# Ledger of designs, part 36: designed miniproteins, single chains, continued (2)

Each design is a single chain, and the fold is of that chain. pLDDT is the mean over its residues in the fold that is shown.

## One batch from the design tools (miniprotein)

Design m5238
Fold by ESMFold2-Fast:
Structure m5238 (fold): chain A 62 residues (1-62)
Amino acid sequence: HMERLREIMAEADRLEKEKGLTPEQALVEALVRHGIPLEKAREIARRYAAGQGTLAELLSDL
């Protein structure tokens, strides 16, 4: 879990810097690239942006 979480966060940071995506948009794209379905990725990113849990907690619901 922690290793994959770090990979997702690194990918999101890279996408934000290279493509100029917002943090929420970058997180959605990173989650999708790591095998999370688009609808779930959007829900996770939305909840994370709203402060409704850590990314690790939100990913454990899958």
Scores: mean pLDDT 78

Design m5239
Fold by ESMFold2-Fast:
Structure m5239 (fold): chain A 71 residues (1-71)
Amino acid sequence: SFEDKRNLYLQELVDYARKLYEEHGTPRAELIEVIKETQKRLWDAPPDEKVLEEIVKEGKERLEELARRAE
């Protein structure tokens, strides 16, 4: 189902955020904020896999920016 796809993409983002937290010590509060915003975007999105992929890509880019600033 498309609900399963949204959950899969959200899990991918959460796993990536955990890796950045563990490797770079990025503040958890900031990572959680990006995850929450991305989750809302994923659930508000139409059932289009390309749109979900773009939302997750943007979320990951925001997480990477936070990781760079934490160092």
Scores: mean pLDDT 82

Design m5240
Fold by ESMFold2-Fast:
Structure m5240 (fold): chain A 105 residues (1-105)
Amino acid sequence: TPRAEAARRELDVLLTKLLIFKQMNIPISPEFLLKLLDRIGEAVREILDATPDPAEAAHLLRVFIDILKEIIKWLKENNYPQEVIDRAEKLLADLEARLAALPPV
């Protein structure tokens, strides 16, 4: 759908930006990170809500979970505030719960 396509484009931009900052070890403000994590969570939910195929949804969830685990590790290694880590871990838990709730395929 047009909304799902827009969400996929936004998610790609947001994840690419975050992964580049992580890879180059560029300092990011905690406030900016919280906003990025919230926007990523919204885009992921919109994409998944538009993905009725359980196999495709499971694949996307595994990719997002792996990326988010890598981000959380980077946040912890760079001593970011606990509220940023908690926000990222909450998003991870929500994605893992969605994966567990998918029908067996």
Scores: mean pLDDT 79

Design m5241
Fold by ESMFold2-Fast:
Structure m5241 (fold): chain A 97 residues (1-97)
Amino acid sequence: MSPEQQKEFQQEVVVSFALILKSVVETSSLSKSQADISKGLRTGLETAVRLYRKAEELGNKEGVELAVETIRLILRKAEEAGDEATVERARRELERA
C-alpha cells in the first residue's frame, strides 16, 4: 500500500467520523440527565479536537471545517447546559484553530 493510498483512507475515516460525531452531539441533548449531557459534551469535545488535529495534519479542509463546526455546536450546547468547564475549554480550542 502506497503512502498516498494510506493518506486517502485516513481522510475518508476522518470525514466519516466527524459526520458521525456531529450527529451524536446533536442527539446527546435529548438526554434527561444533566450529568449525562455534560459527560457527552466533554467526550465529544475531546474527540472533535483530535479530529481537527488529524484533519489539519492530512490537509483535509472538509474534515477541518466539520471538526470546527462540531466544536462550535458543543460550545453552544455547553452554554445552554450551564457546563462552564466545557464552555471554557471549547473557547480555548477555537482560539487555537
Scores: mean pLDDT 75

Design m5242
Fold by ESMFold2-Fast:
Structure m5242 (fold): chain A 85 residues (1-85)
Amino acid sequence: MEERQALFEYILEKKGEELRALQAAGRAADAAGDRQAALDYAERYLRLVREAAEEAKEEYPEASAEVLEEAERALEELARRRAAL
């Protein structure tokens, strides 16, 4: 099976409920025009994904490295968007 798929199953098993709640809250804030709140929820989502990938990196080293790079890049983008508000 693809290592990235196994990592996502691990993350969803450990953090899936919180991740879905943050994603839903972020979408609701964005729909309401609350850009600051939407960015805050997106940041919390990405930090949680990064944390879970860090915890899984011994079991899924390749997929964890990829997810960590993606999360870090996304967090940098959110920081730029926040600074532009």
Scores: mean pLDDT 83

Design m5243
Fold by ESMFold2-Fast:
Structure m5243 (fold): chain A 84 residues (1-84)
Amino acid sequence: SPEELREKVLEKIRKAIEAFQKGDVETAIKYLEEALKLLDQLPDSPATRLARQYIEKALEYAKEGKFDEAIEWLDRAGAAVASL
């Protein structure tokens, strides 16, 4: 269901934040890629597009080694997904 997909996306975002906090960047990026794949299964809406943009922004910061900024954008992504 869309609700079950939403909860799975939230879990992947949470796991990515935990991985970044532990310095496990590879695992964090993997969880974010999984979150994006799950978001693609939800109906297109302004809220799902916003959540995707925030996760993509977090990935950009992570690739630059800016993990605190990546986590900040993931907190925003989690809030957007929770509003779905």
Scores: mean pLDDT 88

Design m5244
Fold by ESMFold2-Fast:
Formats: sequence, C-alpha cells, structure tokens
Structure m5244 (fold): chain A 90 residues (1-90)
Amino acid sequence: MELSEEELEERRKKWEEAKREVEEKFGKGFAALAAAATVLMTVAKLDPETAFELAKKMSEEQLKRAEEALYNRDVALAREIVEEFEKELK
C-alpha cells in the first residue's frame, strides 16, 4: 500500500488544521510534543507521562519528523525516529 503525492498533501493539510486547533487551546508547540509522545508510546511502549517527558528532549527536527510519521501513519518512520533518539540518549 502506497500513498500518492495528492494523498500525502491532503493528510498534511488535515494535520495542519488539527494542529492549529490543538495549539490554540494548549499553546504553541504542543501538537509537536503530543505527536512525539504518541510515537514514543506506540513504538517504545512507554506510558504517557514518560513519553511526554522524553518528547521534550527531542530536537526540533525530530519533533517535525514525529508529526509527519503520525499524520502519514508511517510506522517505519516512527520507529526510525525512536531508534535515532534512543541512540542519542546513550
């Protein structure tokens, strides 16, 4: 199964709209932290509190890639991000 360029753009637009709503309520940057925490919970099986704490230690580029992994439902990218981040912690 593959996503066309049109489908990827549509998913990105829907994410940007959802991100705008979330950040209006919870503050700027919260959507990126929430996406990163979701990736950590899904891939590394972490609890929400630990996932959010670790997400705060991620770089801006890692947070951006986590958002992309989440809105594209890209499990391979999500796993790559977690493995790279865990390597940086050691």
Scores: mean pLDDT 76

Design m5245
Fold by ESMFold2-Fast:
Structure m5245 (fold): chain A 63 residues (1-63)
Amino acid sequence: MAIAQQLSEKYGIPLQTARDLVLGARDILGPDASDEEILKLAGEMAEVALRTKDTGLAAAREL
């Protein structure tokens, strides 16, 4: 519950996106995963997504 909001605040992403990442992390780790493990994986996914989008969007906008 609260972990999606923490992820949203920490990475500056929309709450809806944070919820999707948390659900994805839960799907990978399983329902018995701790909030800490879920937050760690979801955080890594958020960083990769932001880095990839920033690079791709910057390149497209440069054109």
Scores: mean pLDDT 71

Design m5246
Fold by ESMFold2-Fast:
Order: C-alpha cells, then sequence, then structure tokens
Structure m5246 (fold): chain A 63 residues (1-63)
C-alpha cells in the first residue's frame, strides 16, 4: 500500500528516525499524521517528514 511504501522510504533514507524494534513503522505514521491535529513537530524531524510527505504526494500524483 502507499502507506507501507512511504514508511519503507523513511526507513531506508532516515534509519536514525526509526526505532530498531517492531512497531517503529507505526510510530513514524502516528507522528506524521498526528501533526494534522496541531501537535508540535521536533526540529530534528522536519527534513525527514518533509521528504516523506513529498514522496507520498509524488506517488499519489502518479497513481
Amino acid sequence: SLKQQVIQHVKDNYPDLVKKKPGSDQDIVDVAFGFQKGMKLPDSMVIPLADMFAYAEEMVLKA
């Protein structure tokens, strides 16, 4: 799915953002989509999340 492809993209390009334990995929998704409710974004996550959103947008536009 698109969600799994976006998660894999982040894992491949930003491994330090992803916890090494099972469930870290859900942590990335929950952080990214949780910000739509006005949660504050840590500065260290700005570039990884911007890249993730750009990748997701590109995939949707090509579908």
Scores: mean pLDDT 55

Design m5247
Fold by ESMFold2-Fast:
Formats: sequence, structure tokens, C-alpha cells
Structure m5247 (fold): chain A 75 residues (1-75)
Amino acid sequence: SSIAEGLASDDPEEVEIAESFALAQAEILLKAGEYEEAIELLRAGIEAAESVDSPEARRAAERLRERLAEAEERL
């Protein structure tokens, strides 16, 4: 996915943009009650971000994990 590709990018700006899109998409899914889809999106994003050793990717993974915990509470 374009989000996963962005989170695994070597360009800090692309990581930041992909993080913003992932968080926005997860929020839309959570508000729509599509918790399983939100969890799948967040887990995929975390995996992509954790595949890269950069400060930006680490911050993205942390934020996505925070939203994942929130999504899992809704199950």
C-alpha cells in the first residue's frame, strides 16, 4: 500500500506524510465502527515503520501503536 511504502521510505518527509494519512484513515475507520480494518491498517503501518531504522519511522511506529491500543479497546 502507498501508506506502508511511505512509512518505510528513506525520506523523512514521506514518512511524516504517510504517518498523517495512516492516522487519518484509522480515525475514519474507528468512527465508522470498522475496528478490524482499523487494526489491520495500524498493524501494517507499524510493521512497515519498524522495517526502517530512522527517528522519524520510530516516532511514526509509536503513534500508530497508541492508536492500535485505542482500536483494540473498541473490539
Scores: mean pLDDT 82

Design m5248
Fold by ESMFold2-Fast:
Structure m5248 (fold): chain A 73 residues (1-73)
Amino acid sequence: SYAEEIQAVVEEMLRQLEALTDRAAREAVLREASARIMELVREYMRSKGASEEEIAEVEERHRRLVEEEIAAL
């Protein structure tokens, strides 16, 4: 299911972050996980009939949150 796919990405991200101490490696993990999550979100939203505008808004919001998280590393 969509929820199980998102959970799997988050669990793998958290596992990798626990093993990593350097900032650049942690940033790379966050960016990779973010990209995978956004791909799943886009596919899910399209399957529910979301408009291109709605998808673009969610993607922009997600990108801002990810950049804020990376800046706080």
Scores: mean pLDDT 86

Design m5249
Fold by ESMFold2-Fast:
Structure m5249 (fold): chain A 62 residues (1-62)
Amino acid sequence: SMSRLERIQKAIAAGDLAAVRRFLADPAGRELVRAHAEELLAIARQTGNEEVAALIEEALAR
């Protein structure tokens, strides 16, 4: 089975905004994203998913 980190990485690479929003909706998901912010932002930018990158940056600013 995939870890939560592997699931969010795949969602980000695929540009799955709905899945990314679900991860950011709960405290554990937000903490996971915060802990891996540089890696996850790099994936979003490398795959051209600018809307996902913006969602992650917005979540980190709060």
Scores: mean pLDDT 84

Design m5250
Fold by ESMFold2-Fast:
Parts: sequence; structure tokens; C-alpha cells
Structure m5250 (fold): chain A 106 residues (1-106)
Amino acid sequence: MDVRHVTLVLMFHGALRDPTASEYEKALAQLVLSILYGDKKGVDEALEKLKKIGKPLTKSDVRFLLVPSIKLARELGYEEVADYAKEKLLELFPEHKELIEEGLKK
């Protein structure tokens, strides 16, 4: 595992354990970690939490967290989960379609 992957994973595990983190921040951290672990079920669970919170994803979270995590998951060989996460994000957050599609162009 690349040192950058370990750092990112540890950072988001910290967010999940932070009692001052918002429910949105915890759900977003769970989504990122599920993508990076190749955990399709974890992606579904995190997206359900985001849907229940009802807060729209920020452009910064999509551009700087979710798109890079999906790219990294593809590089790690978790292409099926990366593509699934992309499809689900496009379905649930169509307002970010341009950012997701442009960011994930091959």
C-alpha cells in the first residue's frame, strides 16, 4: 500500500471517531473509506446516511475528496467499486454530474 493511501485512510478513520465531527462529515468519511477499501456494501450504507441527512454534497467535497478517492480506488484495482460509486453519485447527486464526469474522465 502506498504511504499516501495509509495517510488518507488514517485521516478519515480519525474523522469517524471524532465526537465533534458532524453526521455529514462522518458519512462522507465512511463513503471515502468504503471506496478505498473496495467495499461496495459500505458505499451503499454511507450513501444512505448522506441521503437521510438531506444535506447536498459540497462542490469541494466532490472535487477534492470523492473524485480523488474514486481515482485512487481504480489505481488500487477496485475498479468495480469505483465505477459503482461514480454511478450512485451521479444518480443521487445529479447537480454534481459535470464535476464527477470531468474529474473521472480517462
Scores: mean pLDDT 76

Design m5251
Fold by ESMFold2-Fast:
Structure m5251 (fold): chain A 100 residues (1-100)
Amino acid sequence: SIKRADPAEELVLIELVENRKKGLTQGEISKRTGLSKSTVSKSLKKLIERNVAVKENGKYRLNTSEENLPMSDLVIGTVNASLKSNPKAKEILREEVKKS
């Protein structure tokens, strides 16, 4: 089954892509996205279950392991293209989460 992207998951994924070299704590993701700690926790769990994100040293990062490079490159490219096309993409996603 093709799952629709959850707006909260998309917003968290964008922050992980933008901060992929440094990584982010759950608190930093919550602050950057404007999402509740609970929503961020659920989104991170789903991204980790899909092998899109990993937790390392208390921080969350995009999964850039060698076996995952084709997927991580596609994710980075897609996020960057979306943000370049619509600089307000994050703000739109925050409003979609509020309607859920």
Scores: mean pLDDT 77

Design m5252
Fold by ESMFold2-Fast:
Structure m5252 (fold): chain A 60 residues (1-60)
Amino acid sequence: SELVKKAQEISNELIEVDKLPEEERIKRYRELAKKSDMAHTAVVLHLRRDGRLELARELE
């Protein structure tokens, strides 16, 4: 489905972002979270799983 494809693309983007240096990674998380509601939710959940609770709260 189209929703599954979009979710997979967001997941792939997060994998690429995780390869970046810390400061650039944080910037990319903020940018991705602004892209769509689905991307916003995915970024927040990703940050929570990674234990980055303060950044996750800032983006909510």
Scores: mean pLDDT 83

Design m5253
Fold by ESMFold2-Fast:
Structure m5253 (fold): chain A 67 residues (1-67)
Amino acid sequence: SDLRQQIQQLTQQALQAIKDGDWSSFSRLLSQLVGLTIRAIADDDQDAVALGLQSFKDLDKEIEKSK
């Protein structure tokens, strides 16, 4: 699914933004990731929804490591 590929790409970019301390880029990427996850729910793409939810957990963990 193109949607799953987009979620994975945005997740990697958002993780890198956290590591770089680039909170402006992170905020923009997070907004895009939320939008794609909402779209996955609307499209009943359960695999893409699972990837989006896992992405949020991975991002939260990386933010905690940055503190």
Scores: mean pLDDT 87

Design m5254
Fold by ESMFold2-Fast:
Structure m5254 (fold): chain A 90 residues (1-90)
Amino acid sequence: SSPEDLSEEERRKLIGEKIVKYVEENREEIEKKIEEWLEKEGVSEEKRELVREAFEKYVEAAKAAAEGDFEKAAELQKEAFELSEKFAAL
């Protein structure tokens, strides 16, 4: 079946699987781009750590979704969002 024929849960799982695969195949490049961006922005180490933690929480959320654990995925996305809000407030 095409992706358009999937249930909402199957589509969420497939998106999670695609995100995990992309991150696993491109982790070094993604991390390099994050560090280069953080250096250009001249942010504090505290802010840099919030960005790194948020990234890891989004990756963990994608992995949970890929495993069909949508409750855990939602909790991890909320944690990542809260870290992003702390970054914006500083």
Scores: mean pLDDT 81

Design m5255
Fold by ESMFold2-Fast:
Structure m5255 (fold): chain A 69 residues (1-69)
Amino acid sequence: MLATVTVPLPEGATPEQAARAGAETVRRVPGVVEVDLDPEAGTLTVTAESEEAARKGAELLHEEVAKRA
């Protein structure tokens, strides 16, 4: 079954940086199927094939968004 984890956007991150970080997370983390941006909440939601994949995806996503701000 699919699992989800929500990651907050760092202060100063642009929607474009968030979208690119999400795409990299889907590409690099096995079992992550999508990352969805909620610009009003300032969050990204990782959807994955397992809870472990979702958590690994959330960790990479948080790191990628922070590095590019």
Scores: mean pLDDT 77

Design m5256
Fold by ESMFold2-Fast:
Structure m5256 (fold): chain A 104 residues (1-104)
Amino acid sequence: MKKALVMDVTAVRREAERLVGPERAPEVVKKAAERGAKMAKKHGFDLVVVAGTPEDRDLLDEAVKAAEKEGLKVEKVIADSSEEARKLGVKKAKEAGADEVIVA
């Protein structure tokens, strides 16, 4: 059974901006991605799909690096909205053979 985690980086960044403001949000997102990757590895996830909008490209790349550092397989999806990026991420995880998909 293959497990995939879809990380909606844009949604995480928007929530971080709401809590700590836009100047501090990128650091919070980077730490959230690092924690997410470690937890995914600990819980036997095979794949992380990093999803978001073009405005978050740098944060998406940081999330990719965090997952790769943990030895996870990583896919990146970019769409015009957070909702569409999540949908594409779930679709990509299923196409990669994931039996279980969790969205964060």
Scores: mean pLDDT 86

Design m5257
Fold by ESMFold2-Fast:
Structure m5257 (fold): chain A 67 residues (1-67)
Amino acid sequence: SARLQQLQEQGRALMEKNPELAELTREIADKLRAIGDGIDEALRENAGSGDSLEIIRRGGEIGNERI
């Protein structure tokens, strides 16, 4: 976790010099968050199925539709 925070701090410094990159980074992060939310929804809906690959595929599909 410390290494990940360090990388985020370094990325923040780079984005200060490139504001357009900061905006793109936030947009990508928002899209990834939407995909993650879709996967969580698919997991809740398919808790009894146990097919992890199908749940991931469905979650990604739901996330993409939200984006």
Scores: mean pLDDT 69

Design m5258
Fold by ESMFold2-Fast:
Structure m5258 (fold): chain A 96 residues (1-96)
Amino acid sequence: SDSFIESIRKNLENALSGITDEALRKRLAEVSEETIKALSELESDPSNQEVRQRFEELLKRLADIESELARQNAPLQTLIDLGVVQLALSTFLVSS
């Protein structure tokens, strides 16, 4: 649903606002755009294996960014927002 995609976009936008590291902010911005696009495609066809594989790669990229942010002592809220996104993406991968 559009409201689900909108909620994920808001969590990603909120996470971006908490990042002071320019390189990490740029990486998250790029991953955010690809995540919203893949999420829209997956909502249209949940059985699309190509989109699911792309989602798995995006999930890995989000986890890598979260790990780097945690090493830099990023705000707890930023880590929570990224955790919410990762949980949502993982839910799609589990639904067969």
Scores: mean pLDDT 82

Design m5259
Fold by ESMFold2-Fast:
Structure m5259 (fold): chain A 61 residues (1-61)
Amino acid sequence: SLPDPAALAAAARRLIDYLVEQGKLDPETAERYRARLDAAAAQGDPVGVMRALKELLTEAG
């Protein structure tokens, strides 16, 4: 079974905040990822949340 999309999105948002504070992620880019995570969570789409998280980690690394 896939993880709860709302819980996963919440964890990803905390990671976004941390990456912005560390200077590893641009605030404008962070806002785009927050929007994607919120949309996927609202649709109950754990795959969409995981895809956004994977792209976020690539963006920050």
Scores: mean pLDDT 83

Design m5260
Fold by ESMFold2-Fast:
Parts: structure tokens; sequence; C-alpha cells
Structure m5260 (fold): chain A 89 residues (1-89)
């Protein structure tokens, strides 16, 4: 089975602007995950703050130049915890 959880936290910068922090957890017990897409709004950028992988390996695709999206693949049953910061460009 595959379980995906996304947890979003909004924080305020000193200038009053907001930053979105996203935690993505993917747990695959018995199968690979061919594609999981993390989407960001247009005009925003995604920064990887932390990446923890247990079991197999994760493959990060290129950031889509149109959407800013990040694609993840798990070639083996694995656990992935990804911490992201989403900010205006």
Amino acid sequence: SVTVEEEDTVTRNEDGSLVLKRRVRIVSDDQPVEEYVVSVPPGYRLTIVDLTVTGGAVTLGPVDPETGSLTLRLDQPSRVELELEITPR
C-alpha cells in the first residue's frame, strides 16, 4: 500500500508577507511509486529544506519550467519525508 500525507504551515515574515512550509510524507510498504507531483502556485518557487529517505532511493525530476512542480519517484518500497518552503519569486 502507498500512503501520502501533506502538511502545510503558514508563517509570517518580518515584512508581513507569508511563507508556506510543506511537509510531504510518502510511505510505500510493498510497491514502487512511479510519479508523485508536488505543485506550487505560478510566481512561487519551491526550496527543499530537508529530505529523508528510508529503504530505497528517491529520484527527483527536474522542476517543471511552466508550473514550478517537483516530481518524485520511488523505485522500491521506501519512506520519504520531504520538507519544502514555498515563497514568492
Scores: mean pLDDT 77

Design m5261
Fold by ESMFold2-Fast:
Structure m5261 (fold): chain A 60 residues (1-60)
Amino acid sequence: NTVEELLEALAGFNRAQIADFLRRHARADEATAERLAELWEVDPRAAAQQMLELAKQNRP
């Protein structure tokens, strides 16, 4: 998964949808999900980069 793949997959998601996605699929806590959802509204590329980093850290 690349930043570009994630940006295309999440294209059109609003803040609430990004926060929900992170809670359900990335095992993010509420504070992390809200922070990344806020970043997604301002800088989707930076948010996608941080989301990929979070996914790597939360691997089983």
Scores: mean pLDDT 78

Design m5262
Fold by ESMFold2-Fast:
Structure m5262 (fold): chain A 95 residues (1-95)
Amino acid sequence: MEEEKQKAREYAEKAVEAAINGDVKTALDYLRKAVEIARKSKENAIAAAEAGRDTLEKHGVQEAADLFKKAIEYAKEGKIDEANYWLGKGVLAAA
């Protein structure tokens, strides 16, 4: 359980870092892995979205970070599909 949250955080972080570096292919591969784990629980979805937001804020990519904040809001409401949609938009916006 806790290991899945940690993996979700790691994959979301790597997806965002790859996107910022212009490596869209790697970003989408890690996004897919993060989304697979996020689909399993609300807590996993929140963990992925928070990790992505924190990484984007650390790099000063505020516009993409705001999209991840939307993902966090939907995840907290239990709207996992919507949360995953905003995770994808945020990763693409970071590239």
Scores: mean pLDDT 86

Design m5263
Fold by ESMFold2-Fast:
Structure m5263 (fold): chain A 62 residues (1-62)
Amino acid sequence: GPLEAQIEAAIAALAAAARAGDQAAVRTEMGKLESLLSQVSPEEAARYLARAERAGVAAATA
């Protein structure tokens, strides 16, 4: 649904910002991802966090 699409987009944006070294974008997208994950089930949140961790971003600050 729209929420899942927003989470996927936030993970992709966070990974792109991290690869670019854009610290301001990393901070913004991390806050957005955390807010979105609070709105999904714990199982879905864990799945998305695992994906973000593989992208090299969630493990740094989550």
Scores: mean pLDDT 74

Design m5264
Fold by ESMFold2-Fast:
Structure m5264 (fold): chain A 55 residues (1-55)
Amino acid sequence: SVMDSLSPEERKMLETALERIKQGDLVAGRAGIHELSLVSPEAAAYLEEALREAE
């Protein structure tokens, strides 16, 4: 799982962005993808797929 390879801080960022996407806040979701892409490209890719499924 991508979450198993993340630090606690990165996991929190991923969970926060994922929650925003689930709430329909796609702007915040995309911002979270961008922020995670700077520290974990794999986590950013995971969020990108979650965003595509939510749309």
Scores: mean pLDDT 78

Design m5265
Fold by ESMFold2-Fast:
Structure m5265 (fold): chain A 90 residues (1-90)
Amino acid sequence: EKKKKIKEMAKKFFEKGVDVPSMMKKATEMKMSLDDQTALYREYVRIEKKKLEEEYKKNPTKKIELLIKAHEYDLAGKDKESLDLILQLR
């Protein structure tokens, strides 16, 4: 249940064009646990990675490369490094 709700939230934030810092701020305002905030970030990056990989084949950009790299860090269990990298993009 919780995992499905987090995936739905990530999808809605992505579809609305909400950036990661704004999404994380809203998650904090909603008093989400750290685990739930981490899960939300991971699901957001998964959605973003898939869309960015499609776009990257047409027009590769540094921003897309960094976002893919952040997802790689997340998959390696380096959630802090992944988030820090995304927050630097602004």
Scores: mean pLDDT 74

Design m5266
Fold by ESMFold2-Fast:
Structure m5266 (fold): chain A 75 residues (1-75)
Amino acid sequence: LTPEQRRDVLIAMARMRASILKKIAQKEGWSPEELRKELERELRRLEELAREEGQEDVIPEIREVFEEAFKEAVA
């Protein structure tokens, strides 16, 4: 994978994981606090992966993906 493709994969993973967690939260009846904790945990994993892949510049976009997912879930 090129650096651009690797960056796109990380962003796609973030969107997919955020979507999955939002769906689980709806199904399991998670509180906003529980959802935030799980989203924050997943965000930390993806931030670490981005750093390992040398794609630290994608971290702000990954954070935005998770923040938008949280806002959508608690609206």
Scores: mean pLDDT 82

Design m5267
Fold by ESMFold2-Fast:
Structure m5267 (fold): chain A 81 residues (1-81)
Amino acid sequence: SEAREEIERLREELKQALKMDDDERRRTFQRIAERADRLAAELLKQGTEENRELALEFDIIAGLARIVLGVLNIIERNKAK
């Protein structure tokens, strides 16, 4: 399915982002979170059980990306301002 292919692509992007420098990594995680959120919202509008499960996988990806972004922002904020 298209949603499964997108989940695989986002997972690969997460893996690649871990190898990037801080600035590029931050931008990549932000893009991943935004895209995953949008796709999850679209799937939830379709109201099927399969789409709810796929939406949950996208929500997990978005959540993980945002946790990383949050940690990076805290680290940056705590650097002598």
Scores: mean pLDDT 81

Design m5268
Fold by ESMFold2-Fast:
Structure m5268 (fold): chain A 107 residues (1-107)
Amino acid sequence: KQSQDEVVSELKKNLTELQEIRAELERLKAPEAVLRLMDALIETYNTAIEAVKNEDVLKVALERGGLRDGVARLEDILATADDKFKPLLRRAIKIAQRSSTLLDNYL
């Protein structure tokens, strides 16, 4: 079973990758709606990390749901996005799915 510290470390690593994707999307001049969804996902990660650090099991479960909702919203955007953004959006989706699985295994 993964320790709290291991889960926090992995979430922070995934958060860093998402921040890099968000910066690249901004550099490519992605629509504001796309950047706002990335910002919301980043906020979910910050809340999830603090919930794990505080051993708040109910909050961890809520933020796991938030990651799943974020994946669904990114998939909706991916369907209509300009082709130049699709590789970055697919990477963000995979990272968020990985983090959702991590939290499922932690709970």
Scores: mean pLDDT 87

Design m5269
Fold by ESMFold2-Fast:
Structure m5269 (fold): chain A 81 residues (1-81)
Amino acid sequence: SLEEQFEKEMEEVIKLLKLDEERVEALRRAYEEGVALGRAGDDAAFEAWRARLQQAIADNRLFEALLLQAAGAGYHIGRAE
């Protein structure tokens, strides 16, 4: 399933970036929140996420950008269910 494929990719990213436990938990929460919003069809939350992602990239806040990308990916998976 798409959820299983994404979970495999998330664990690989965590390993490659050598994220600590706190960052791994933050990434998992962002992903799970995204999936929940996607299942609910909350397009307004998705648009707010996109605006925050662009700002985080512009401000070189790379970990915040990674969290927002994880939430966005979760949103798409939730919408696909």
Scores: mean pLDDT 75

Design m5270
Fold by ESMFold2-Fast:
Structure m5270 (fold): chain A 90 residues (1-90)
Amino acid sequence: DSELDAALDRLAAVPELAALADELRAIAEQIKRAQSAEEVQQLLARAEQVSGQAIDRALALGDEEAFMAASKADSLIRYLAGKKIKELLS
């Protein structure tokens, strides 16, 4: 959580990425509270769309640290989703 929060805070510091960072944060919180594997899969699909937009936007801005933060957020949310699915199916 602290690593994901740090990555999302770095994205939120860039005005052009702030809305995408907020949406990723909301999706991560929804994944933590999800009650079915299907719900987690739908949230992960949305997170992948939003993180892809953040990565593309960071590249267009030439902000290497924002690009790395967006890539890290993508990886951490994917890990969070996989962990949650495993928990729900156990």
Scores: mean pLDDT 89

Design m5271
Fold by ESMFold2-Fast:
Structure m5271 (fold): chain A 66 residues (1-66)
Amino acid sequence: SAIGERAKELLASYGLEVSEDEALALAGSAKTMSREQIVAGLQKWGLSREQAEELADQLKELGAEL
């Protein structure tokens, strides 16, 4: 899907390698999660707080398009 491809490209720009289906699932999950939960999860994956906040906001925007 277009959103799945965009999510995969977005995640790859932060060094996170996932399939399109996995990226789409992450965007969908982000729709229902709080920003704080997403940021905490991304920081555990090795992202800085600033990178995690930026990516969390972008994932929630993509999830809102679903």
Scores: mean pLDDT 83

Design m5272
Fold by ESMFold2-Fast:
Structure m5272 (fold): chain A 79 residues (1-79)
Amino acid sequence: AGDGSSLSEEEVAALAEELRELLRKYKGQDSEGMRHLEAAIVALLAKPPRVDLAIRHLARALELMPDPEVAALLARLSA
């Protein structure tokens, strides 16, 4: 993307909560992909939000554990 997203902290926090709900699908697993998902949530909840860092962690998580809902969230963050 050529231009950075101007998402508010509230919008980013809402996306982080959506990621937490998706993480529940993987409850009881301990995988590198889940660790990247958790790191993305932490990055989104930082002040100020670390959107670029969250995007990188989500991309890595998708390589390790492909999920169309996670891919959709990544697309929304990248828009």
Scores: mean pLDDT 77

Design m5273
Fold by ESMFold2-Fast:
Structure m5273 (fold): chain A 80 residues (1-80)
Amino acid sequence: SPADVARQVLDWLRDLAAQVLSPERLARADELADRALAHIDAGDFDGFLEAVRELLRLLGMSEEEIDAFIAALEAAMRAA
């Protein structure tokens, strides 16, 4: 389902954040991830994608890289 793909990607992003971010930045990453999860649980996938954009930006991705990631994620969720 779209929700299963969304949760799988969010879990991967949480793991990545824990490996690459400082403890101080992890608090912001956890806030964004919790917000993303709340959107999944509400069926608000637009809100989920916006929270993912902010998390990817915190991880140091460029806007071009973020746009490409979100497009791929939307396609994967639509196919599920």
Scores: mean pLDDT 88

